# Designed miniproteins, single chains, continued (3), part 104

Each design is a single chain, and the fold is of that chain. pLDDT is the mean over its residues in the fold that is shown.

## One batch from the design tools (miniprotein)

Design m11615
Fold by ESMFold2-Fast:
Structure m11615 (fold): chain A 55 residues (1-55)
Amino acid sequence: SPYYKQAKEIAENSPHNGARAIAGLGVKEYEAGGTEEDVKKAVEAAEKAIAAGLG
């Protein structure tokens, strides 16, 4: 999944603590049998956190 890869990238490499936490939860949910839609929403939420300057 491109969204799963993107969520892992954010969770591992983002300087923003809020974005890493959101993306990390999305990764764990996807690995537990979550949907593409759920991990996409996690990526979108993490990107919004980055744009808002959340730490």
Scores: mean pLDDT 83

Design m11616
Fold by ESMFold2-Fast:
Structure m11616 (fold): chain A 69 residues (1-69)
Amino acid sequence: FVNQMIERLIEAAKAGNVKEAFRELADEAEKQGLTNIANLFRKYAEKADEVKKNVEKVALQLLIEYQLH
């Protein structure tokens, strides 16, 4: 699950679709009750240009939030 999200974010960064990818991932996370993760995805969708440069950092932050619930 989380590994697939990270992989998708990296692919989206290469294609320039980061904002759309985050929006879709936020919807998926919310369906699973991961509200904190969903909120992070929405926040990073707004900062798409910055995220393209720091995808690994964003992915790590998402992993931490997922473990904390």
Scores: mean pLDDT 67

Design m11617
Fold by ESMFold2-Fast:
Structure m11617 (fold): chain A 75 residues (1-75)
Amino acid sequence: MSAEELIEEARKLNKEAARLLKQGKYDEAVKKADEGIRLADEAYKKSKTNEEKLEAGIEAGLAGIIRGVAIVAGG
């Protein structure tokens, strides 16, 4: 996958994680957020431009926030 494709997939996973969080499905939200972080980190490593790196970093940060909220709310 290209950096752009990985950013798109991370964004989709973050949307799914946020939806699961809103439904109170905290364990599932953590799993989707972890997948989002993994893909965003891979996107950052494959990024050829500062714009791609910024977008990958934003998606990693959002996934981290969703994950943290899910852990606190679920425990």
Scores: mean pLDDT 88

Design m11618
Fold by ESMFold2-Fast:
Structure m11618 (fold): chain A 99 residues (1-99)
Amino acid sequence: SLEDLVAEIRAILQANAPAHPAAVEAVTRGVELILLGKYEEGLAAIRAAAADLLSPETLAEALALFKEAGKLLEEGKSEEARKALLKAAELIGEGLGAA
């Protein structure tokens, strides 16, 4: 379900970045917006949450994965979209945890 995937992504982010709870919740909210089809709002929320905490390279890679996930969702490719979202969550979580 959407709720189960959001919970899984939150758990990944919390495990990797326990020192940044506000950023974790903002990124999680951005993912929820992407899953609801609000791709531009979701991507903007993720960028705003992470821009000052991540290297430009890591942020760009994570945003590209979230953008790809949104495209896959529009195409009905839910399993491929899920894999992209989980990979993006792990990458952004690791980056936030290093900050």
Scores: mean pLDDT 86

Design m11619
Fold by ESMFold2-Fast:
Structure m11619 (fold): chain A 68 residues (1-68)
Amino acid sequence: SEKEKKEQILKLTKETLRRLADIVDQLIQVETDPSATPEQKEQARRQAEQQSREITREFRKRVAEIDS
């Protein structure tokens, strides 16, 4: 039903936002570490960007499957 689809999408959205928040938390730790090199910070940023793109892509695919 439409109501069940909306509930599934909202629950998936909440889960996805939590995963993205965890990535940001990890990036904050590296960015604020005074012993981290500029190279390590750049690598952490690139990894965060890649992981965020993969999570967002998976989210969009799963939303499309639910909304079918």
Scores: mean pLDDT 89

Design m11620
Fold by ESMFold2-Fast:
Structure m11620 (fold): chain A 95 residues (1-95)
Amino acid sequence: SERDELLAEIERLAREILEKLREEGVPESVLRQVEAMVRQMLELLPEASLEIQRLVKEMLEEALGLDAESAIKAVEDAAALTYTDAQQARDEAAA
């Protein structure tokens, strides 16, 4: 399905970003924080809307072309967007 393909692509992009950050010499403590954010984002992404899944993919694709600091910010923004959308979906399902 389109959702399954998007989720697989997002997971691949997230792994590529983590590898890029590792290659650019980002401190292990920062890498662990980014890895934790990625893990939480990937766990919540299936609950997010298709629109947000597409936007997260686009944000991560753009992050691969950025410097380490900007790439980390893009991951933080994508994770926050995913969290907000997943929370909204849960609230609507509970109503």
Scores: mean pLDDT 84

Design m11621
Fold by ESMFold2-Fast:
Structure m11621 (fold): chain A 75 residues (1-75)
Amino acid sequence: SEEEKLKREYDRLVTAIILAAREMGLDELVEWAEELKKQPPTKELIDYLRKVLDKIREAKKNGLTPEEIERLLRE
């Protein structure tokens, strides 16, 4: 079903963000993403999480510090 597909994509993105954040020592982002598991999946939230994950990955490629990454995500 479309609802199951939405849930799977949401869970995939949340898990990817948690793993990336843990690897980089972004503890506040890990806690935020763990709480997202309790939220209902929406298309808008999935689109937002894709952008967040892309920003984290680009920041890591560019050698940004954990503090700089957290600042970037607040924007």
Scores: mean pLDDT 79

Design m11622
Fold by ESMFold2-Fast:
Structure m11622 (fold): chain A 67 residues (1-67)
Amino acid sequence: SELEELLKEAEKLGDKSLVGAAKALLSGDRTLILVAHHELQELVKTLEGERKELAERLLKIAEELLA
C-alpha cells in the first residue's frame, strides 16, 4: 500500500516523527490518527525538502482517513 511505502521512506530518512506518524496512520486507531494529523500539520510548516514532501503526503492520507 502507499502508506506502507511512505513508512519505509520515513525509516530510510531516519526521521522518528515521520515514522511515528506513518505507524499511527497504519494502526487504524482514530485517536492515534487524530494526534498524527495535528503533528503533521506542524511538521509541514517547519520541515524542508524530502521530509516536507513526505509529511505533506502523510497529512493528505490522514485527512482521507478522517473524512
Scores: mean pLDDT 87

Design m11623
Fold by ESMFold2-Fast:
Structure m11623 (fold): chain A 75 residues (1-75)
Amino acid sequence: MEKLEEEMKKLEETMDKKEVQEKVIKEVAEKLREIGDEIDIEIGRELLRKKGYSEEEIKNIPDEKLIEIANEAAK
C-alpha cells in the first residue's frame, strides 16, 4: 500500500508522459491484484468468455486458475 504511493511519486518525477501512462496502467493492475480474489474470480470468468471459452469450460476451471488468468490479463 505505502510502497504503491511511493511508486506513483517516482513515476511523476522520473518518467516522460508516455512512460507515465504505462506505469499508471501497471499501478492500476497492481491495485486490481490487491483488491482481492473475489473480483479476480469474476474478472477471470468474464475474460475467458470474451476469449471464446465455453461456459462449461469456465465452470470447470478452479478459482485459483481464474485468479491467475485475471492477473495475467491485468498486466
Scores: mean pLDDT 68

Design m11624
Fold by ESMFold2-Fast:
Structure m11624 (fold): chain A 86 residues (1-86)
Amino acid sequence: MKKIEELVKKALEAAKKGDVKALAEALVEARALALELLGRPLSEEEKAEETKALEAELSKLSQEERIAVAEHAAAVMLAAAKQAAA
């Protein structure tokens, strides 16, 4: 859980800085950890593919939209991690 919280914070900071690649990497790593807690780990190839796809989509968004995406993803990932830990 704490590791997901740290990755979520990293994603929010990356979004605020306009670092699209760091935002995509942090969000994919947070999702991968949440899925691992549910017994559904992502492979390195799956993480790489998802990061590339997410980076491309985030690049189409404005700074404000990327921050909104990071905040929404943060809420969803933290909720999933809490359920998995319970």
Scores: mean pLDDT 78

Design m11625
Fold by ESMFold2-Fast:
Structure m11625 (fold): chain A 100 residues (1-100)
Amino acid sequence: MEELRKKAIEELKKAIEYVEQALKNAPSDEVKRLLRRAIAALGMAIEAVEEKNYDLAIKYLRQAIGDLEEILKLQPDNPYIKKALEHVRKALELVEEAKK
């Protein structure tokens, strides 16, 4: 459980780094708003994982995935959002496994 939790937090920190890179180059206020929402949700997911509240972490991770997928709809070729989604999805798998 401890190793899965640690790996999930590492994946989420990487996702936040990619979202922050996307935010630096965001073309519109709408994209900036969605990126800031994703960062907030990912931060809340890390906090929930650290508190071992895996159900809450899963809810925030699903929210972040939704926001990132909406951004990808607006910016389909954004490599930072694609990488962020990869890391968030990996974190979700690790959190779901840690909950077992």
Scores: mean pLDDT 87

Design m11626
Fold by ESMFold2-Fast:
Structure m11626 (fold): chain A 85 residues (1-85)
Amino acid sequence: SPEDYVLDLVDETVDYVKEAKKKMETLSETDRKRLEGDVRGRLLSLASLILQNIPSGSPVGQQVIDKISEVDPEFAEILRQQLQA
């Protein structure tokens, strides 16, 4: 289903962000900024997909917010507000 596809992509993106944050500790300033940009781009693309495929009030929406909150609580809060609009 579209919701299952989104959940899989959320899990993959969360894992990617966790690994990216670990790598940032050892990277040069230039490489760190590039990786930070890649992380932001992936999260924005994911948010767009979530808003298109997860209906307001879906229990899957809360699961998605909880998962993203593990790596970016501020981004998760913004997404929560958008899903309730």
Scores: mean pLDDT 85

Design m11627
Fold by ESMFold2-Fast:
Structure m11627 (fold): chain A 85 residues (1-85)
Amino acid sequence: SAKSVEEILAELPRVKEEALAELEARGDERLKALVERTAELLRRAAETLLAEPADPEAARARLAELEAEFRRLAAEANAEEEARA
């Protein structure tokens, strides 16, 4: 099932910190920048949805798109570390 906006906001700091720590350890500045950028966009999309926008369906779709991209980047951070270990 899709995560609620509140769950996304609650989990975002921890998942972001874990991904950034792995990327910092291996010096992957490009992926680190992408994770930071996507996390910020995801946070803003979640805040927009919570502010009851004029088009909540479009806002929810945008949140889902950014959440999927953020999960992909975090998974890439973890998979790359396994390849180097």
Scores: mean pLDDT 76

Design m11628
Fold by ESMFold2-Fast:
Structure m11628 (fold): chain A 89 residues (1-89)
Amino acid sequence: MRERVLAALELVLGAAHILGDTDLAVRLYEAMRRLKRGEISVEEGVRLVEEGIAEVEAKLPELTEEERRTVENRLAEARALIAAVKAEL
């Protein structure tokens, strides 16, 4: 489960980089670091992924068609990973 949450955080981090959202990128990086160290639970990691997805989605209209497609694909994969984790919780 933790590995899937880490993969989802990394996908959202990639989306944050495409957006140029440095604040979100730093928060996601710290979430990954804390999850790897066992400083936060898998449930807290899931919440942070969902919050990151929501922040990225709010900014989708600001992207070019190509960037938006890439970001939407990353968010879809992150959602699938989190859905799999939630099914096992």
Scores: mean pLDDT 85

Design m11629
Fold by ESMFold2-Fast:
Structure m11629 (fold): chain A 80 residues (1-80)
Amino acid sequence: EEELEKKRKEAGRYLKKAYDILKNGDASQIEEAKKLFDKAVKLYEEILKELDPETSERYRKAIDEVKKYFDELIEEKKAK
């Protein structure tokens, strides 16, 4: 489905921008990175609603792992 693929690509772009800010930006930009990450997560949640339960469960686990990694990056950025 073209609609689903567009949402995946858009979510990926927001996620990439959030990670780039945490890698190359200042601590003052953490809130901007969080907002971009929230937009990516919302798009992934919309995708999950369109998927079968088995596939949705697999993607949910992947999203949880991505959230954990993002939180670790934020804490690392704050510690500097």
Scores: mean pLDDT 79

Design m11630
Fold by ESMFold2-Fast:
Structure m11630 (fold): chain A 55 residues (1-55)
Amino acid sequence: DPRLEAAERLLLSRARLWSDAELREIAAQTGLPLAVLRRIAAVLQEVYRSLGLPA
């Protein structure tokens, strides 16, 4: 899904743990439902948290 790919790229480009406000911003940019972005972000956040993302 092109919107899904865009959302994933935006999340990855920020390379950080995303706040709810940032997820809403990405939702507005991609047109995806916030619930979908929360699911993507939750998986990515767990991966990045275990890797110790630079703050």
Scores: mean pLDDT 70

Design m11631
Fold by ESMFold2-Fast:
Structure m11631 (fold): chain A 68 residues (1-68)
Amino acid sequence: PSVEEILAAIRETLRELGLSDEQIDRVLAAVRPLIEAGASIKEIIWAARKAGLSNEQAEALREALEKL
């Protein structure tokens, strides 16, 4: 998938998990440079957790990314 498709999938997953637009934008800002650099799912999830995702939210995001 393209960088834009990955970012769109992340936004949709986090919205479904009940995160606010502000929280989603914060996570996307943290993970965007990693996705553009071709980072692993593990690295993307670690950055998302540092940006404020709970362990449960991060696990749901990991599962969504593995299906792309």
Scores: mean pLDDT 86

Design m11632
Fold by ESMFold2-Fast:
Structure m11632 (fold): chain A 60 residues (1-60)
Amino acid sequence: SAAVEKGAEAAASLPPRGAAAASGGGAITDNGDGVKAYEAGYSGDREATKAAIKEAAAQG
């Protein structure tokens, strides 16, 4: 898990900003089957991923 946390933190530094916005990702496919949770993290992949890493690291 520690190795995964380290890798995930590195992924959080990926350029989801200009590249994602310019590329025009984020076609919403919302069926209400939990897809929102993933898309929320996808839209804010930097901040959402970082928050998840912090929580996992804090837990152990």
Scores: mean pLDDT 49

Design m11633
Fold by ESMFold2-Fast:
Structure m11633 (fold): chain A 89 residues (1-89)
Amino acid sequence: SVEAVVEYLVSLGASREQAEEFVRAYRAAQAAYAAGDYDAALEHARRALELLIEILAGSTEPEAQRARAEAEEALARLAAELEEARAAE
């Protein structure tokens, strides 16, 4: 559930406001994707990943460190896909 995600992020040291901002960005990405607005979906997904990386950077837990590495890889892949799309213009 959304509340479980917020509670988990707060347990990692995030403020409730940071956790809620992450959920808002994530939900905006999902809504844009469902609407076929892929450019907006990518921008919201990028924002969500950036917030997640910032939250996870504050934790020393091994699972949080692993999740941070996965989020950083996802962000790098997203940036590469955006550059490929721009090169096609």
Scores: mean pLDDT 76

Design m11634
Fold by ESMFold2-Fast:
Structure m11634 (fold): chain A 81 residues (1-81)
Amino acid sequence: SAATERFLAMSEEEQLRLLDEWIEELAPEIVAAGPASVEEGDELLVRRILERYGDEELARLVREILDRRAEETRRVAAELA
């Protein structure tokens, strides 16, 4: 789809920036929930992206990025504890 093609044409930095914009636009409750709600927030964001674009491939790519971000967040949190 056009949405998936545009997303894949972006650099990794641009994809992460767009993801942050989507969080603020489509699921602002994720920002308010904090780290304890990351998994629930990630599923909500994926659902909102699927609803907005109707693109299962884009939703899957976003889920993969969110999974990588969550793992990195857990790693950083463990190092800071």
Scores: mean pLDDT 75

Design m11635
Fold by ESMFold2-Fast:
Structure m11635 (fold): chain A 139 residues (1-139)
Amino acid sequence: SPQEEALKKIEQLKAEMDRLADAARASTDPVERLALARNIGALFAEMILLAEKYKLPREVMEEILDHALEIVSRLSVEEATAFAQGLADALREAVKRGYRLSPETAELLKRFVDRLYNELKKISKKQRDYLLRVIDEAA
């Protein structure tokens, strides 16, 4: 089914996020680490948009968010900021192409952003406020 194909693609994207995170941790080049972190953010956005498009169960969305939170917890503040920028850029591009987030997905993403800021302390207040605005514009 289209839902089964979407689930397989999400698992592939999840594996690619893990590969990029491992590459970032192994890299001694700060520029490469930031570029990899931006790409992780873009892949995270693609997973969210796939789950949204195919109306996948809430549990799948929660797993996507938990996986991204685990990855970001292992990034530096600078890398987490690059991740946030990659996420924001991908969401804005999707909105230009006519994609929208459901209210439920937008609330889960806002909770994810709150955890990056308050729990993990990986993004600034300015980055948090920016991401919340991007999410609201995508809803």
Scores: mean pLDDT 91

Design m11636
Fold by ESMFold2-Fast:
Structure m11636 (fold): chain A 107 residues (1-107)
Amino acid sequence: SVIDETIENLEKQLKKLEENKDTASPEELLKLVEETVEIIKEQLEKHKEANSDEEVINLIETTLEELEYLLEKLKEAIKNKDEKQMKETVDKTIEILKTTIEKLKKL
C-alpha cells in the first residue's frame, strides 16, 4: 500500500538522521533534511493520486509544512554557526518523523 511505502521511506530517513545527528557535518545534516522533505512531497503526491483517506493526506501535509519550516530554521542556524540551534532543529525533525510514523502505523 502507499501507506506502507510512506512508513518504509520515513523509517529509512529517520535511521539516517539518528545515525548522523552527532557526527555529520552541517552540510550533510542539511542534505538529509532536504532529502526528507523531498520524500514527503513525493509521498503526498502518491497519496493524492491514490485518493487516500483525508486523514492520511492531512497528516502528511501537516508533516510536510512542519519539516519545511524546520529546514528553513536549519539553514539559518548553519549560516549563523549556531550549533545549539542546529542540534535542536535536527532533534525536532527526528521527533516529527517518529510521531508521523507512529500515527501512520495506527491508521
Scores: mean pLDDT 90

Design m11637
Fold by ESMFold2-Fast:
Parts: C-alpha cells; structure tokens; sequence
Structure m11637 (fold): chain A 64 residues (1-64)
C-alpha cells in the first residue's frame, strides 16, 4: 500500500508538471483514500498526510 501511494504521488507530480490538473487531482484523491485506509499508518500520520494531500488538491483546483 505505501509503494502504491508513492507511485500515485509520483504520477500526480508528472500530471501537474504537464498541466493536466484534473488528472493530478484524481491521483491525489486516490492517494488520500489509500492513506486513510492503510492500517500500517498511525492516526497522526493519516491526519498529517491526508491534510497535506488536501492542501495540494486545493492549490491545483485554484490553478484550473
């Protein structure tokens, strides 16, 4: 699951660099769902990581 999250984040970065903002947002949303569903992460880690992903999604939405 962590490797999948990292792969999604890398793909989101690529989509953002290509100005494919909708794709970047979708990939970040999927990564967020995997973070929240990951039993290996503490609640503190889930809150921090999902918060960072939410901030990135909002910033990208502003650029559309």
Amino acid sequence: MLAEIQALLARADEAYAQKRYDDAISLLQTARELVLANPALSQEEKDLLSGHLDERIEKIREQK
Scores: mean pLDDT 81

Design m11638
Fold by ESMFold2-Fast:
Structure m11638 (fold): chain A 106 residues (1-106)
Amino acid sequence: SGKELWEKGLELLKAGKYEEAFELFVESLKAGYVPSLNEMLQFLADVLDLVGDKADENVATLPVMQAIIEYNMGRKKEAAALFLVGAALVLGLDTSLAEELIKSLP
């Protein structure tokens, strides 16, 4: 299920396998899992904790603000993908998978 893919992604994230984790997060959203706003905010907090004192939360500001706007407009899947963009930027990862997901959404 989409939720199982998300949970496996969280395990990989904690293990430092960031690229593999983000592939599973994107596949989770494609499979129809849509995290709540609170789950996505907790996810971002966990990502910031993983980076620790070197975290630059400012790189996530614009994607996260846009995610909150999209969520409040009922575009919850786009919001989750934008949270993935913000988290990827914090981790220094390529954002292409999450950006391609956003472009594929109705």
Scores: mean pLDDT 83

Design m11639
Fold by ESMFold2-Fast:
Structure m11639 (fold): chain A 90 residues (1-90)
Amino acid sequence: SKEKELVEEVAKILYDYYQGKITSEDLFDKLPELIKKIIEVTGLSIPEAVRFFGEVELVLRKRYPNDYSLEAFKEAVKEVLEKKGVKVEL
């Protein structure tokens, strides 16, 4: 589903960034496409889609402290999407 693909894509990019596998420049170059996909799947506004990344980080920090695994990122993205009313099956 588009929802599952969005979870996997957002989680992978954030995971790669936090692991130092991609630079801040690489991350910023990918953000416009990700924001577009978030809007398409969720119906959020541009500012809300930008805040989506901060909400994922907040969930990760609170529920998965010191767990920066790809699986933790996927669960954090899923939780934020479900909070926005989007059903996700991983």
Scores: mean pLDDT 82

Design m11640
Fold by ESMFold2-Fast:
Structure m11640 (fold): chain A 68 residues (1-68)
Amino acid sequence: SELEKKIEFLKKQIETLNELIDRYQEAADRAAAAGKEELVARYQSKIDALNTAIEKLKKQIEELEKKL
């Protein structure tokens, strides 16, 4: 169904965002090891924004799943 396709699309978007979070976390860890506190803070801000986006997508999935 179209609802199932939309749910799968949103789940794939969450997977892509989680992969990006993993990359930013690795970059933040390297920056921390190098003592680059400002760079760590910038990566953490990016991770926080991505987590907010994921939460919004999860809520959309919940609303769509209620219609199944």
Scores: mean pLDDT 90

Design m11641
Fold by ESMFold2-Fast:
Structure m11641 (fold): chain A 107 residues (1-107)
Amino acid sequence: SAKLKEQQEISKLIGDILRDIGDQLQALIDAKRSGDEEAIKKAEEELKRVNLEGSIRIAKFSDDPELQEAAEIVEQAVKQGLVDEIAEMLERGESVVEIAEKIKKKE
């Protein structure tokens, strides 16, 4: 059924995101244990990127057209090199919709 297929797709999305975040959290733990400041900074940046990618994927999977459009705007801004600025906004608790609104106001 369509409902069962949607549930399977949602479960796969959740599993993929959790795995990617888990792998980057382990990398950050390993970097912090090493005491290498450069490795720590790189691992923190990679974790922010994986979190941002997951947030975009969730928004794109939504049946809400506003969330889908916002995710597309954010994804294009990431491709244009704004990844660090956008990841910081997300870390401050701003939604994908709020971030997309700020990006549109700069254009």
Scores: mean pLDDT 83

Design m11642
Fold by ESMFold2-Fast:
Order: structure tokens, then sequence, then C-alpha cells
Structure m11642 (fold): chain A 74 residues (1-74)
């Protein structure tokens, strides 16, 4: 599922996919799994709502940044 999510992101924006992969590599297995599930929810919502690649990329960046902020606050 993680590899499938990263592959979809790479098709949309290779630089974004590389950044997300780097972020995931820096997380604990538990926090990594939580971020992967959040990204899956974003991609599922985007598909249902017909978002553009630019809209998907914007939301992915937002969700990743929020996840990192939440971890820093714990």
Amino acid sequence: SEEEILAKLEELDPQLAAWVRKVLDGLSPEDRERLVQRLKAVLDTAEKAGWTPEEVARMVRHVVRQHLRELAAR
C-alpha cells in the first residue's frame, strides 16, 4: 500500500513523491503507517471528487506538514 501510494504520487509529481519518501524514512514505523493511511485517504477523496494533480499535490503537502507538526507537539 505504501509503495502504491508513492507510485501514484510519482505519477503526479516526482519531486513531491521524493520528499514524501524522505519524510516517511525519518518516521517511526507507527508514525509512518499513520501518515500512509492519511495519504491514502487524500488520494481516495481526490479520485471521488475529481481533483486536479495540482490540487492533490497541494493537499498532500498540507497533510504531510500537519502530520509533522502534530508529532513535534507531542
Scores: mean pLDDT 85

Design m11643
Fold by ESMFold2-Fast:
Structure m11643 (fold): chain A 82 residues (1-82)
Amino acid sequence: SGEKDLEEAKESLKRAREAIKEAKEAKAAGDAIKYTGYRLLAIGDLYNAILLAEKALKQGLEEAKKVLEEAKKLAEEAGLKV
């Protein structure tokens, strides 16, 4: 159970990084609609990564601390509220 939560947290974090990259590219291109869409996707994926990493950590998977720290840092760096 915890291993599954950890793997799902890692996948959500990966999707969040991709969405943040797409949002930055859209903003640079002046595409406000695409920028907003990718920011919303990134917020959702970061929320899932944090939630699942916290669940894995409570189940004793110390590796989840790294995922949780990375997700929170990524949210701060991207200026996203999660």
Scores: mean pLDDT 86

Design m11644
Fold by ESMFold2-Fast:
Structure m11644 (fold): chain A 77 residues (1-77)
Amino acid sequence: SPETEEYVRRLVEEEVARDPEVQAWLAEHPERREAFLEAAVEFALGWMRGFKLTLEDPVVPGIVKLAVDSVLLDMKA
């Protein structure tokens, strides 16, 4: 749903803001910021759907962190 996507995007943006490695990479590649955020949101939503997690599940922030970490590895390859 749009509300779920908006909430997950906010969590992704908060995770990116807290992650020094992601911040350093995006500082060198500012034009890739939107693609990075979109990919992380898609990965997080995909895993939430696959595991049938509710939006309120306490594991969701951990899934968002894994999505952000995975996108960074993919973008750096």
Scores: mean pLDDT 84

Design m11645
Fold by ESMFold2-Fast:
Structure m11645 (fold): chain A 82 residues (1-82)
Amino acid sequence: MGLLPASEELQKLEKEMLELAEAKDLEGLKKLATEAIKKMEEEKVSRDDVLRLTGAIIRAIGILIDKELEEAKKNKTPLAKA
């Protein structure tokens, strides 16, 4: 297949982002994703690496949104005091 394997560093970032999403650590995920994107912009990395990291971020965000939506669905009953 046409995609090269990700660097060990990128694979580690992917794993850490998924673990943060599983833990619903939005601040941790945001910080890690922002730092990774900044490094990629500074290093002028290949488009394939950018796409791979972007894909990992989108997947992690998807997991986090899904978990937040499940909790919001359970907690969407407002306490209505007349």
Scores: mean pLDDT 69

Design m11646
Fold by ESMFold2-Fast:
Structure m11646 (fold): chain A 98 residues (1-98)
Amino acid sequence: DSLKEELERLSALLVLLDRILDLIEKEGKSVSQIREELQNQIQRLQELAQNDPRTDDIQKGLEILQEVLDRLQQVQTPEEVRALRQELLAQLDALLNS
């Protein structure tokens, strides 16, 4: 079900962006530090994928982390991260109300 897959993807992206905003706003991390942490998480999951029979689930996790990292490459401020979250919320709302 392509709709279910898209809803699951958007939900995962939103959960990750909420965690990123918490790290920035509550723990004082910079966007650059978040990008480094995402790169490190991607590398760890790639290493796990080589030895884990749940490769498909790990690959989906990698795709979500990579998409967030790619979106953050042009982002410098917490306000821009909030704008990305609002864009994804609008996409989720459109899917749920279409």
Scores: mean pLDDT 81

Design m11647
Fold by ESMFold2-Fast:
Structure m11647 (fold): chain A 83 residues (1-83)
Amino acid sequence: MFTLEDIGKQAAEALGADGYQVLPPNKIQITKGDLEVLVSADLSNGYLTLVSAKVGGKPADLDTLKDVSKKIDELSEKLRKQA
C-alpha cells in the first residue's frame, strides 16, 4: 500500500512543484508559484484523480488543466506499476 507522503513527494516531483501538503485521509495539495493542484489518491493501487487546479485563486485555463492532468495521469500509471 502507498502512503499519502510517498505519493505527495512523487506528485511534487512530477509537477516540478515548490511543495506539497498531505490532507488525510486521501488528498494532497501541490503548489508551484501561483498554481495550486488538489489530487485525490487511492492508497491501495496508486490511482490518482485531479480534483482541482487553480492559478492565483481562480480556476486554471484549459491548457494548464491539460498539462496538469497529463502529468497526474503519467504519475498514476507509474504508481500502479509499483503496486
Scores: mean pLDDT 81

Design m11648
Fold by ESMFold2-Fast:
Structure m11648 (fold): chain A 87 residues (1-87)
Amino acid sequence: EEELEKKVKEFKEKVEELKKLVEKKLKEGKISEKEAKEKLFEVEVLEGLGDIAIGIAKITKDPEFAIKQLDRILKELEELKKELEKL
């Protein structure tokens, strides 16, 4: 089940990267405190959804659902990253 483990690692790394990027943009004055809170909330929602998908895979022992959900979540995280990088 290497595919699920690889996706989980990629997901966790992307979440951390995005949280750091929000912090950086706030520190540089490129976003407001309100915007930073809103972006961090979006990241935290996606993180929670990913954690739920991982939990379901552990309980059901079916990685396919989690892999599909993590792929979708990774795409959403990548879009948020692109938005932040343009600031």
Scores: mean pLDDT 85

Design m11649
Fold by ESMFold2-Fast:
Structure m11649 (fold): chain A 59 residues (1-59)
Amino acid sequence: KKFEALQKLREVAEKHKDDSEENVRKAIREALKKYFKDFNISDEEIERMAEEIVKEVLE
């Protein structure tokens, strides 16, 4: 389940590659919150993960 959520997050980031970095960050953050809510991950950790994914995709 966790791996499936990560794959979907990367797909969202890649789909929005042509958007501004801010829009990509926002989309990833929302997807992260939705897909990881079952894992009780803190908002701070979600931010950290979103930053990492954005960096990987938009590097």
Scores: mean pLDDT 69

